# Designs tried in a protein design run: designed miniproteins, single chains. Part 91

Each design is a single chain, and the fold is of that chain. pLDDT is the mean over its residues in the fold that is shown.

## One batch from the design tools (miniprotein)

Design m3151
Fold by ESMFold2-Fast:
Structure m3151 (fold): chain A 101 residues (1-101)
Amino acid sequence: EEIEKIKKLIEETARRVAEAYHDGNLEEADRIVEETKKEIQEKYPKYAKIANYALDVMRDYFRRNAERLKALTPEQRERFIELAAESAKNLVDLLVKLANL
């Protein structure tokens, strides 16, 4: 299912973005998100607008928490990644349901 593959990409992207923010590399974090958006647009064009919106929301949340991410322990960072990815995946599900109305 294309949606499940998109969710896996979101989860992988959340981890890479969190690592970039932990390292203080905001440019790398933005590059990672833009590369993922392009990959989704190329491989899953039907869902690209929905998935890219969810990625933008996730990126905004990471940006708002950039200073916190630098200071998190490895365990706290893993939990942050899990919750951020879950939120983005839930947003994809919600937007897909709204699009089918």
Scores: mean pLDDT 86

Design m3152
Fold by ESMFold2-Fast:
Structure m3152 (fold): chain A 59 residues (1-59)
Amino acid sequence: SLEDELLEAEELAKSGATVSEVKEHFSTSPHLNQILNHWLDYDVQQGVEDLKKAVEKVT
């Protein structure tokens, strides 16, 4: 289901997978565009959290 694929995309983002790896993993999915958009949004949110942790480490 789309919901299961979106959860899998979140796990790939957490593991540091590249956009190419995500595209390959979901290459047969009819929901590829929605999955990529969800992965990108999640990856951006992880980047924001990593930045916050880096600031905490410096201060």
Scores: mean pLDDT 77

Design m3153
Fold by ESMFold2-Fast:
Structure m3153 (fold): chain A 118 residues (1-118)
Amino acid sequence: LPPLTKEEAREGARLILEHAPEIVDEVARKYGLTPEQREQVLKAVELAAKAFEETGGDPRAAAEKIIPYIKSLPPEVQKAVLDVLGRLAMRLAEEGRTPLAQAVADIVSLIAEALEPP
């Protein structure tokens, strides 16, 4: 896919934040997260949206900005974050925002790789 423009990356960040509360609530129920863990997941998604805007939607640069926070979370919360971001990528694809969906999916893959044992 062609690289995102700065305007497309800003729109992607806006859409992530718009859909995040609903998707975070769905995933929090699925994993039986506490209110504190739900807030940790929401913070990770907010950091992902900010990183996406700041990097112009560059998946590697965006992932590098958020990986340290995600690594600080309990394993169950880490799994919830990946599920939320994956569902956000699917929602963007459903809305016909294919380049944004692919960029978010690439971020998810890079985070998942970084969470694997060395």
Scores: mean pLDDT 86

Design m3154
Fold by ESMFold2-Fast:
Structure m3154 (fold): chain A 99 residues (1-99)
Amino acid sequence: DAEALVREAIAEVERALAKYEAALAAAKAAGDEEAIAKIEEVKELLERLLEFFRRALATDPEGLAHLLEYAATKDEAAREAMPPEARALLAELEALDKK
């Protein structure tokens, strides 16, 4: 069920976002400017991904299921089936991983 997979993905992103919010508070308390910048960048991408997932759940859960399939399998066919917005977000995440 695509909708069930999307809801679980939303829950995972929400859990990740909560962890990064706690890490950001700790980094700010420590004055760690490098950590603050990195955490804020990841948090921004997670927030955009969460908004996309919430919107897609209401309008096109099948399209989002293709993104989740690609993340699990790295299958190029699933990547090609993704909405352009999802592919753009994936490209930004992949660019961060390479740095």
Scores: mean pLDDT 73

Design m3155
Fold by ESMFold2-Fast:
Structure m3155 (fold): chain A 56 residues (1-56)
Amino acid sequence: SLQDLIEKANELYGQGYAEHLINFVLKQFEDVVNGLLGPKSQAALQHFLEKAVPSP
């Protein structure tokens, strides 16, 4: 399942996008452990959505 999601993300947004998502997931675990899950995680997700748009 996770592998399928990574592969699909790479095909839709390019190879670097899956690595970007992995870094976000790792940050989510850190934020949960520290009890910081919330606005910061939402801001990081928004940044990743912007990254989905091809760079010129």
Scores: mean pLDDT 62

Design m3156
Fold by ESMFold2-Fast:
Structure m3156 (fold): chain A 94 residues (1-94)
Amino acid sequence: SEAEERQRRIERLKKSLENIDDFYEKLLAQAKHPEIREAIKEYVEASKKFLEALIQALEQGMSREEIAELVRKYREEIDKLGDKLVELQQKHLA
């Protein structure tokens, strides 16, 4: 059923949220520059907020269209933070 598919998606997202701290620890272990560490923190915090917002939207029964718009908005912000992180990594490799 649609309700069962929605519940499975919520469970997968909750597991992603639980695992994101391990991902953060691994990224920080490789980062030597304070500027890069700060960018990683911003990226991970934005990713956590996205997962939390998406879980809440799904639990509230938001429409597919509303979910798609929420995903689009958060992806735009996360992509900008990812681009910033890549630029800082390139700057500090020189």
Scores: mean pLDDT 84

Design m3157
Fold by ESMFold2-Fast:
Structure m3157 (fold): chain A 96 residues (1-96)
Amino acid sequence: RELRELIERAVELLRRAMLAILQGDFETARRLLEEARRLARRIRDRDPESARLLEEAVRLLEEAIEVYESDPIKAIGLIIRALGLLEEARRRAEEL
């Protein structure tokens, strides 16, 4: 279904953003986060729970970018938490 595809696309964008952050490519990461945020807004009306998980993952990754240079351990912790949210969003998409 289209909703499953939108959730899977958002998860993939956020995974790519995580890799960009780990590589220090914050420009690519921010672009991918904005694309994922737009997809989460489209999902919200049809599946507010999945949208909430994706929006929280975007927020955590934005914070990871902000603290990456000053506190890389905190940044990695935020990335791990975001990964958990993405796994939950993907699990929900599989049930659609």
Scores: mean pLDDT 87

Design m3158
Fold by ESMFold2-Fast:
Structure m3158 (fold): chain A 73 residues (1-73)
Amino acid sequence: MTLEEVEARAKELGLEVVEAEQTDDYIKVAIRGDGKVVEARASKEVLSTLEEALDAAIFGYRNAEPAKAAARA
């Protein structure tokens, strides 16, 4: 999968790829949507492709709840 295909897939889901990096040691994809930025970064032993990193970032985004401001009692 190319970076352009990763960006197109994110766009279909209403998300924007703000950062994508692939090295010998790790892979990283950061996505932005609805005022949130979610980053997926893992060893190449865990995530081997940009597509897998994008899927991990999307999973994190969908399961992230907004931080709830705790009122002091």
Scores: mean pLDDT 70

Design m3159
Fold by ESMFold2-Fast:
Structure m3159 (fold): chain A 76 residues (1-76)
Amino acid sequence: MKEEVKKAIDEAIKFLVEWAKKNLPSLSDEDIEEAVEAMRKAAEDAYKQGKSLEEIVTEAVRAGFEKIDEIVKKKK
């Protein structure tokens, strides 16, 4: 993966982790790690499909928030 793509994904992951810790204190470190893993998988798949940097980041962020939503719904 190109360094620019890697940097953008790492920044997106950092944002999601910080956001989740501030807004969803009921999430465990394991829950957050699961969301991060979903983001990395989505980014790799989008990169392999030749998507743009914007699309790769969008797919990663979407996967992360979808996983967070799934985990939060299970805890309710």
Scores: mean pLDDT 81

Design m3160
Fold by ESMFold2-Fast:
Structure m3160 (fold): chain A 98 residues (1-98)
Amino acid sequence: SPATEEELEAILAAEEEQLKTLSGEEAAFARGLLAVLKAERYGRLPDDEEVAAIRAAIAFARRLIAEGAVDPSAAAGLERLIARAEALLRRAGAAPPA
């Protein structure tokens, strides 16, 4: 059954709460992933803080793949997430750091 708007809001709220218990690179990755999901769900562009979080998440995901830290199925999932995140950053007009 498809999730209702209320169910999706509850899931996003629960993930925001879980993020508060994370630290370091795990927290950075989760924050970036949540920023992508929120931007896609609400049909909006990420703000500057979300852009920074998304860039950090892309860097972390690329490192996990390069280090062989994930199985091939998880690596494929991360590659798809990176593609979604990079497409979102391009639409947001995010310039490289000056």
Scores: mean pLDDT 74

Design m3161
Fold by ESMFold2-Fast:
Structure m3161 (fold): chain A 94 residues (1-94)
Amino acid sequence: MELLRKAVEYAEKAVEAAEKGDLEKAKEYARQASVAAGRAAHEAKDPRVRELAAQAARYAGEAAEAAEKGDLEKAVEYARKALEYARKALEEAE
């Protein structure tokens, strides 16, 4: 639960930073979202929560790579997908 809440919080911050064109902050927050979501996936006992958290981690990782590459459009797109899956994982986890 706590890790999924952190994943959502960091993914929201990654989206906000990317939308403002702050690729450095978008990268930092996306990396933190990826770590939190990845840990949540490993600790999840429910297979559905695990799959959703794993998807959030993957998209957050892709958002961080896009931000590092300077691809603002992809950084925003992947950060939004990371947020979507992190929220779904949190909802499914109760």
Scores: mean pLDDT 88

Design m3162
Fold by ESMFold2-Fast:
Structure m3162 (fold): chain A 58 residues (1-58)
Amino acid sequence: KVGKILKIEGDEAIIEIDGKLYKGKILSKEGDEMIIEVEGKKYYARKLGDEWIVVEIK
């Protein structure tokens, strides 16, 4: 699934996927890349312009 980050709050990110909001834990952050855990699943996030695009890691 593809989503985007709406907010970053400390070690947590608010992510929108398919119109639903999830609270994820930021596991790592390096420049324009992040790994986020949402409900036991890992997501890769990459910054494109001013947006963070989130993709499920399989």
Scores: mean pLDDT 81

Design m3163
Fold by ESMFold2-Fast:
Structure m3163 (fold): chain A 104 residues (1-104)
Amino acid sequence: MEEEKKKEIEEAMEEARKKGLANITGIDETTDEEGTKTYFLSGTFTTAEGKEFEGELEFVIDKEGKFKKAVIKGPDKEALERLEALAKKMGVEEIETELVEPKP
């Protein structure tokens, strides 16, 4: 179930790359003491105007294999909104967006 969800995340990120929304260069995974898995995705996210910035996505999957939470961090509101729409499309129950300053 978790391996299937990781593949689903990878396929969604490839679709986002094909559409010019995101170019994910790293995927890291952690598991907490309760069996909840968090996938950390790092890469470059693109606005509708073609502006690129570094951003982070986190997907929280419970021990039952459900997308419980997504956290999307980046310096651009429009890109955050587009990534939030992608997470909703994936069936994530709770989505948090965080506007952060660009990394120097």
Scores: mean pLDDT 72

Design m3164
Fold by ESMFold2-Fast:
Formats: C-alpha cells, structure tokens, sequence
Structure m3164 (fold): chain A 97 residues (1-97)
C-alpha cells in the first residue's frame, strides 16, 4: 500500500511540474501495475481494497488533467484504471458479504 501512495505522490509531482507526457504515462503505468498487485494479494483486506480504489481514482483524475497527452493513450489508460477499480470493488464487496 505505501508503494502505491508513493507512486501517486510522484505522479502528482510530475503533473504539477508539467513533466513530458511520456514520463506521466510511465508513472501511471507503474502505479497501475502496483495497484493490481495489491488487488491480487489473497490477504488483501476490505480496508486496503477501499484505499486502492481511492488511490486509483485520484491517479485517474491527475492523468485526465494532463495537457498534451495523446487522446488514444489517455483513453487506453482510463480503461485500465476503470478495469482495476471494478476488480477492486468486486473483491471488496465479496469480502463484505
């Protein structure tokens, strides 16, 4: 979890500094990969999954606020964020049932 939070802070900094779109895309991909690992952890708690959903939502907002991002890449990332958030939500609901 700390690693996903750290990656989100790094992503926020890149967006604030108006870093090249390629660096923002790379950081977003790293965050998605780490979030997927947290979701796929068989010991993940409902609280941890809720936190991952929050962090993914914040990261998506940062990516979508980025100027100069190719529309096709932005759409691809948005779909990947949506898929992971859906997976986390489904697992979160299963743990609460």
Amino acid sequence: MEEVEKLLEELRRLVEEKAPPEEILKKAEELLERAEQEINNPNATAEELARVIELLGEALNLVMSTEGLPAEKAAELAERFARLMSAALAKHRALLA
Scores: mean pLDDT 84

Design m3165
Fold by ESMFold2-Fast:
Structure m3165 (fold): chain A 93 residues (1-93)
Amino acid sequence: SMLEKAEEVSRAILEAMRSGKPLGGGEAERVEKLMQEILENKDREAIEIVARAVLEAMEARIPAYIAAGKITEEQAAELLARLRELAEQLIAE
């Protein structure tokens, strides 16, 4: 089920956010593959679940990346705006 795949991806992303640890290489590859399959299948409900999880995780992590000097506040604002627009477009149809 595409929804089960989306829920797996969502759980992995949100767990990485909560733990403060990035996904390990093998786990990251699995999540990336599942995301690719969801996008290729064009299942709107599955895409919505994943888009919401990604946006929530990015909003939570972006301040830490700015504080660490890895990205600028301007770059973070542009990235978040793009992610919000993408999520809105995928959900709003």
Scores: mean pLDDT 73

Design m3166
Fold by ESMFold2-Fast:
Structure m3166 (fold): chain A 94 residues (1-94)
Amino acid sequence: SLLDIMLEVVRRIVDKMLEAGRITRRQAASLLGLMEGAARDNEDSPDEEALETLLRVLATALADLGVPEEVIRAVVETIRRAAETGEIPEVPEV
């Protein structure tokens, strides 16, 4: 599903951020839990509405973690591309 593809991309981005030392393991777990909850709450939403809601939740959470705006923008565009193609693209620099 669209939500499954989005969550897989989010997991890969979070893993890369953790490896880069940008976030802690606790922050990574909290972020993944937040995104999984948002996906569950939007299971019955139209794909476009679900996508925009999850991207908003993610962008807000990343900003709260102090992630730079340019990195957040790259992350959002990566997830949009995955949603549009159904393929998991290369994870951006984080």
Scores: mean pLDDT 85

Design m3167
Fold by ESMFold2-Fast:
Structure m3167 (fold): chain A 70 residues (1-70)
Amino acid sequence: KEELVERLVKLGVSKEDAELAIENSSEADLKTIRELIEGYEEAEKAGDKEKAEQLRELLKQMVESILKNS
């Protein structure tokens, strides 16, 4: 869980929001977050800036949704 928080912060999510979102996530949500982070990291390595930004935005939306449901 701590690793996911660090990875979200690297994507531009605040540490506070990342910690709260991970704490309030189901195991299914955590799996989805991990998959989206991995997709973002792969897109960044490939130089696909548009795909990376889309995945980053999707991650931020997911974090916001989890926080609203808390």
Scores: mean pLDDT 80

Design m3168
Fold by ESMFold2-Fast:
Structure m3168 (fold): chain A 74 residues (1-74)
Amino acid sequence: SERKKRIENFKEKVKKAEELKSEYQTLIDEANANKDDPERVAELKKRAEELKKQYDHYESLVRLKEFIDEALKK
């Protein structure tokens, strides 16, 4: 049960990282498409920066978990 819970939590974090990365890219693409609207670009960049921080956090947790799991095999 403990192993299954850890696997489920890991998969959820991987999914969250991918979702955040996709949203980040969408916001950047939208900002690039609306270069003539500085207020919209500023808002989109601000949201993208917040999503990037969340993405980096989840990505770091996923990579750290993978690194620890590999180290424990040795």
Scores: mean pLDDT 76

Design m3169
Fold by ESMFold2-Fast:
Structure m3169 (fold): chain A 58 residues (1-58)
Amino acid sequence: SLEEAAKLVEEKTGVPVEIAKLAIEDALKAGGSKEDIAESLEESAGIDKEKLLEALES
């Protein structure tokens, strides 16, 4: 779910869950795939891509 992915972003970066959730949702609406978003967040924030994908799929 977006909330679980946003929680991972908050734990790693300190960005509030609500802000992280909106950013992920906007990226999806802009045509980004869940895999592309997870890969981008791994590169920029050091969050595990596999955990992000699992969260986005849930």
Scores: mean pLDDT 80

Design m3170
Fold by ESMFold2-Fast:
Structure m3170 (fold): chain A 71 residues (1-71)
Amino acid sequence: MAAQERQRQIEEARAKLPEIAREAVEAGLTEEQLREAEAFLERQKAAGKADPEMEALLEETLKIARELLAE
């Protein structure tokens, strides 16, 4: 059942997002670099190359990174 396998992949990816965001911040991610990543995602969306599910996961990762930088 392909739909359930796809949902599981998304769930696994979502579970890794906080770890990816924390690693980036601990490595010295700056607010400028975060804005650059947001601009990159926007360009991918404009080019029609962003998958909606992947786009949502990336946006959530950037949100977590922003919260960590604000602390």
Scores: mean pLDDT 74

Design m3171
Fold by ESMFold2-Fast:
Structure m3171 (fold): chain A 99 residues (1-99)
Amino acid sequence: SATAQAQAIIAKLEENYPSLVEYFKERYLKLGFPEEEAEKLAELFALEIQRSFLAMVRAILKIELKNTTDPAKQADLQAAIALVDAAIARVDARIAELK
């Protein structure tokens, strides 16, 4: 189902977040940023990337919803969109706290 796929995508993004932060932190350190600033910038960039990916997933789900006439599939897609919207809201809150 779309809901199960949305849950799996969100879980994988959350699982991969620390690795994504570490990757960008190393890149900022190589550019000459101090340790504390590199960490903050890496966290912000990782969150912005994940937000962009979630926004893309949301757009795809909305296209599928628009092209679906099956009420059961419409309900599943609407539930999946709500999960992605909640995940975007959590990412936006974390970005706001870091800024």
Scores: mean pLDDT 92

Design m3172
Fold by ESMFold2-Fast:
Structure m3172 (fold): chain A 109 residues (1-109)
Amino acid sequence: KREELLKKLEEKLREAKKLVEELLKLTEDEEIKRAARELLETLEELVEAVKKQVPIERVIGLILRTIGLAHQLVLLAKKSGDEELIKLAEEIFEKATEIALLALELLSL
């Protein structure tokens, strides 16, 4: 049911937000912090867009932006060489991907 998928979407967003907050505490790198904040803002916009049933073109654009930003965060973490940051960035990428897939599923209903 659409309502059950929306609840899962909001749950995954809360999980992603906690991971982003942990990443922001572990790093002093302003570029990584900026990328993480931009990703979180885009995830919140994506979830809100799906809830409000905005046109499919806008949702697809937000999905593509989400995946791109999540991948960029992983690349920046890898460049830092910090294993804990890399693990968090990869977990954030996994949550962002789960959110994007749930958004696509909701669009297919």
Scores: mean pLDDT 88

Design m3173
Fold by ESMFold2-Fast:
Structure m3173 (fold): chain A 69 residues (1-69)
Amino acid sequence: KKKDIEILEEAFRKSVLKDGTIDGNKLIEEAKKLGGSKEVIDLIEEEMKKKKSNYLSLVDALNLLESLK
């Protein structure tokens, strides 16, 4: 749980674009490289499907972090 939050925060930093949006596919890749759990990867994939977008906002990122608490 705590480790997954740290992994997701680090993955966000590596996936933020110049406009402040988050590349969802890069977020998944970076989370996997950091040893993220299947739960974390599934949450990212579900949020992308829900939005029908490969890009996440900062609000979407915060909601993912809250879901891991």
Scores: mean pLDDT 78

Design m3174
Fold by ESMFold2-Fast:
Structure m3174 (fold): chain A 87 residues (1-87)
Amino acid sequence: AVETLEELGEEMLENSTNPEVRELGERMKNGDLEEKKKALEEYIKLLLEPLKKAGKELSEEEKKEIEKVKKMLLEGKKPEEIEEALA
């Protein structure tokens, strides 16, 4: 769980050129548990922002997708794979 968030943070720093994603990766790698959870939540919001800008309201099904994204991140899925799944 905590170790998985640290691993995700390392992958974000290694693979992303986006400064915002890299900052979230640093927080996930080096923060305490509360900071790691906040960084994860902000990352999920960042991934969902394009959908909201398209005028799409979050349905119950989309809320379940957010929970799946959280689970995928905790299971060590790469940020790029999650972005691709949400695109």
Scores: mean pLDDT 67

Design m3175
Fold by ESMFold2-Fast:
Structure m3175 (fold): chain A 80 residues (1-80)
Amino acid sequence: SAEVQKRAQDLYNFLNEKFGDKYSDSQLENLAAVAVGLYVDYLAQGKSEEEAAEETVRFVSKFLPLDEEEKKELKKILLK
């Protein structure tokens, strides 16, 4: 959907701003797309928006060293 595509783009833009100097564009684009897909899948499984966002942040944190502010920003992008 257009909303899913926009959210993936917003997340990619955030990740590129914070990590684009250390990670490739293709890695960050793929991670953003997978993360948004996981968030949507968690919602489809009946998780709350908060739980889905927390699990998605946990997933992204396996690949990128997010600090506490970056985790909050990522959560905000997923919830909008």
Scores: mean pLDDT 87

Design m3176
Fold by ESMFold2-Fast:
Structure m3176 (fold): chain A 60 residues (1-60)
Amino acid sequence: MLYERAKKLLDEALSKFPGNLGLSSSLALEKLIKEGYDIIEATRAVGRATSDVFLAPVRT
């Protein structure tokens, strides 16, 4: 599932840049695009993962 990949990439980016959700989400989106995912679907997946972290932060 694309969301699971986006969530994992966002978590990896957040571990490198803690507290910078904008930069972390941008890096996760860029990696998904480099992996060949559609930009619209990748953006939606990263947006959902980012929203989940922002509204209900959990260590994942």
Scores: mean pLDDT 75

Design m3177
Fold by ESMFold2-Fast:
Structure m3177 (fold): chain A 82 residues (1-82)
Amino acid sequence: PTELSQELVNKILNNISSLGDTITVDQLKNVLSDAFGDDLANAIANKIKEKYGDTITLDQVKTFLLENADEILDMLINELKS
């Protein structure tokens, strides 16, 4: 991941940390919506739901975001271009 994508991951994780060690995809979607807007939040939430189901741990969120950080950044850039 780039430094920018790692900073983005850290921002998301800081917002999610207040929700507890295990969160729902809906809670994650709300945090992502605040950071990126509804369309991108729904796209990311759907990918996470496909991989992990309706609930996810903070450790799994961190792993997913770090593994997909550059893709998430690209999705955000495309949203801003639209």
Scores: mean pLDDT 76

Design m3178
Fold by ESMFold2-Fast:
Structure m3178 (fold): chain A 92 residues (1-92)
Amino acid sequence: SEERRKKLLEEAKREIDKLAESLRRGDQTGMLRSSSKLEEIVRELQKLGDYEGLEELSKYLEEKAKELAETDPKTAQTLASLSRYLRAKAKE
């Protein structure tokens, strides 16, 4: 459903924000939790055939990486790598 799709995208963006914050803090437990939840949401979007949603999440990660590039290049690099991964998943 369209409502479920939008809810999943909003939840994924929140988990991306939490992942970025955990990466910046070196919070290993937070990183694992947010990564696990994000993978679960990505699988649900794939099951729904929402490849446009996966592309949207890829762009969100890329924008976050650009914002952090000057202040936290290590976190920015990790988010950029995840963006490329999701973009590849969107093409499968």
Scores: mean pLDDT 86

Design m3179
Fold by ESMFold2-Fast:
Structure m3179 (fold): chain A 107 residues (1-107)
Amino acid sequence: MRTKVEDVAERVNDEMIETLLKEKASVEELADELLRRAGTEIYGKHREELQSLSPKERQIFFLEESKRIIEKLREELKKEGKLTPLMEEAIDLALERLEKKLKELNS
């Protein structure tokens, strides 16, 4: 079931996808935008959960949830036939950055 918060987050994600596809951005610019948009969704959906966590737990949650959002975006773009090579490289770069930070926190 969709809440009003989920409806807002989905509209923001749709607008992000359309913007990224239109603007012919570089791989680095697309990766940065994907990470910024994932952050916006997390703050919108998980604000109360983040408030209950320690600083380290909050950072781990944020990184893991960002990874989940970006992986879901890849699947959605692939299903819609919108997954360009440029977008795939941007998603890979964003996921690589998240994985590196997660490894540093768990070391």
Scores: mean pLDDT 73

Design m3180
Fold by ESMFold2-Fast:
Structure m3180 (fold): chain A 85 residues (1-85)
Amino acid sequence: SEEEALKFVKELAEEALEMVRTMAEEASVEIEKLEDGTYLIRARGRTGSMEVEIETKVIVENGKVKSVEVRSVTTGRLIRKRNFE
């Protein structure tokens, strides 16, 4: 269901926030729902002039999570990718 997908997105946002908290003194997370059904989770951290940002893309179709991709925006590196049935 859409509610279950949103719950999963919120859990991923909490994980991303916690990851950034281990890397930076200040951390925040935001969730955005895009028109194509994608949820975008942006976790940002800062320590002085150092900034880190992790982006998680969650593709949802018919209320079901289809894929998750986690990328470091600061380095451009793929951290994790998973496709669902």
Scores: mean pLDDT 80

Design m3181
Fold by ESMFold2-Fast:
Structure m3181 (fold): chain A 85 residues (1-85)
Amino acid sequence: ATGEESAKKVIEAAEYAVETKDPKESAKKLFEAAEFAFTNPKDERAMRAGGAASAAAAVAEATENGKAAAEAGKGAKKIAEEALK
């Protein structure tokens, strides 16, 4: 997986969290995006995007709160968008 592909997948998962505010499904999608990114540990962009997605997923899972999941998702999206530059 490329850093660009990893960042795009994180952005998609984060947008899902913001749009739906479903903490359980958002956590699942964010963890899946992080897992995909971590398959390329030497790609700095992939590791940054994956780390952000993993952190957001953990917030969504721990809080079980749609607003918290959406806010964490916004943070992950920002980091992934910065990784694309």
Scores: mean pLDDT 83

Design m3182
Fold by ESMFold2-Fast:
Structure m3182 (fold): chain A 81 residues (1-81)
Amino acid sequence: MDVDENSREYQALKALVEALLEGDRERLAEVGPHVLLLARSDDTADDVEKTAKALAEQLRKEGHDELADMLEQTVKAARMK
């Protein structure tokens, strides 16, 4: 994944992806609101969407197509609210 690994957006989305892959509901409850906040901020919304798209592409290459679709849809839905 060729995104800025030091960004808050990358770290938050990576944590969300890991929680989704593991089915860790406690971590999802912790990182979900943080990702939602970043996706709704004017300063970070575009970077969150770009990072989510890059992570979704990586997930599809690994055979996690449903998770990739869920990640992109979740970020887009967060931006529309």
Scores: mean pLDDT 75

Design m3183
Fold by ESMFold2-Fast:
Structure m3183 (fold): chain A 94 residues (1-94)
Amino acid sequence: MEEELKKARELYDQGKFDEAEEHLRKAIKNAVEKYGEDSEEVARALIELARLYYKKGDTEKAVEAFRKALSILPEDSPLYKEVRELLEAAGGEL
């Protein structure tokens, strides 16, 4: 998971968004297998994927991924608040 997230960030910084997406999808799969579907690790990987979709102009997919992350995170979590602000900036609703 962490290695896939690191690789995705490196590819994102290089503008290789499609390759970054593949590594983020692998990171999500690894997090699900290791921590379960409703884990914070899955939420973190979904947030990275949502940011990538937004950067690519895939706003609908970005909103769906942010919304999924919010469904996993506790409402009193600092990360929940940050993701909520990102979702609102992307033009989505909670």
Scores: mean pLDDT 81

Design m3184
Fold by ESMFold2-Fast:
Structure m3184 (fold): chain A 71 residues (1-71)
Amino acid sequence: MRKELEELRERMRKREVISSEEAIRLAELVLELYPDNPEQQAAAQAVIALAKEHEEISTEEAERAGVRGAL
């Protein structure tokens, strides 16, 4: 689980773009790994919202939106 999150983060960094499906999966992993952290929960929900508005998101766009902490 934690390794899957880190692998997704590494792929985003290398490609600079991820699909909305990958972004949602990553956010779901953050929600599962940090259920008692309200900042991480809020950041993960923001990533899901961003992914719904875009077919693909870049790590730069995620940083600009202030959701880098969830990624």
Scores: mean pLDDT 70

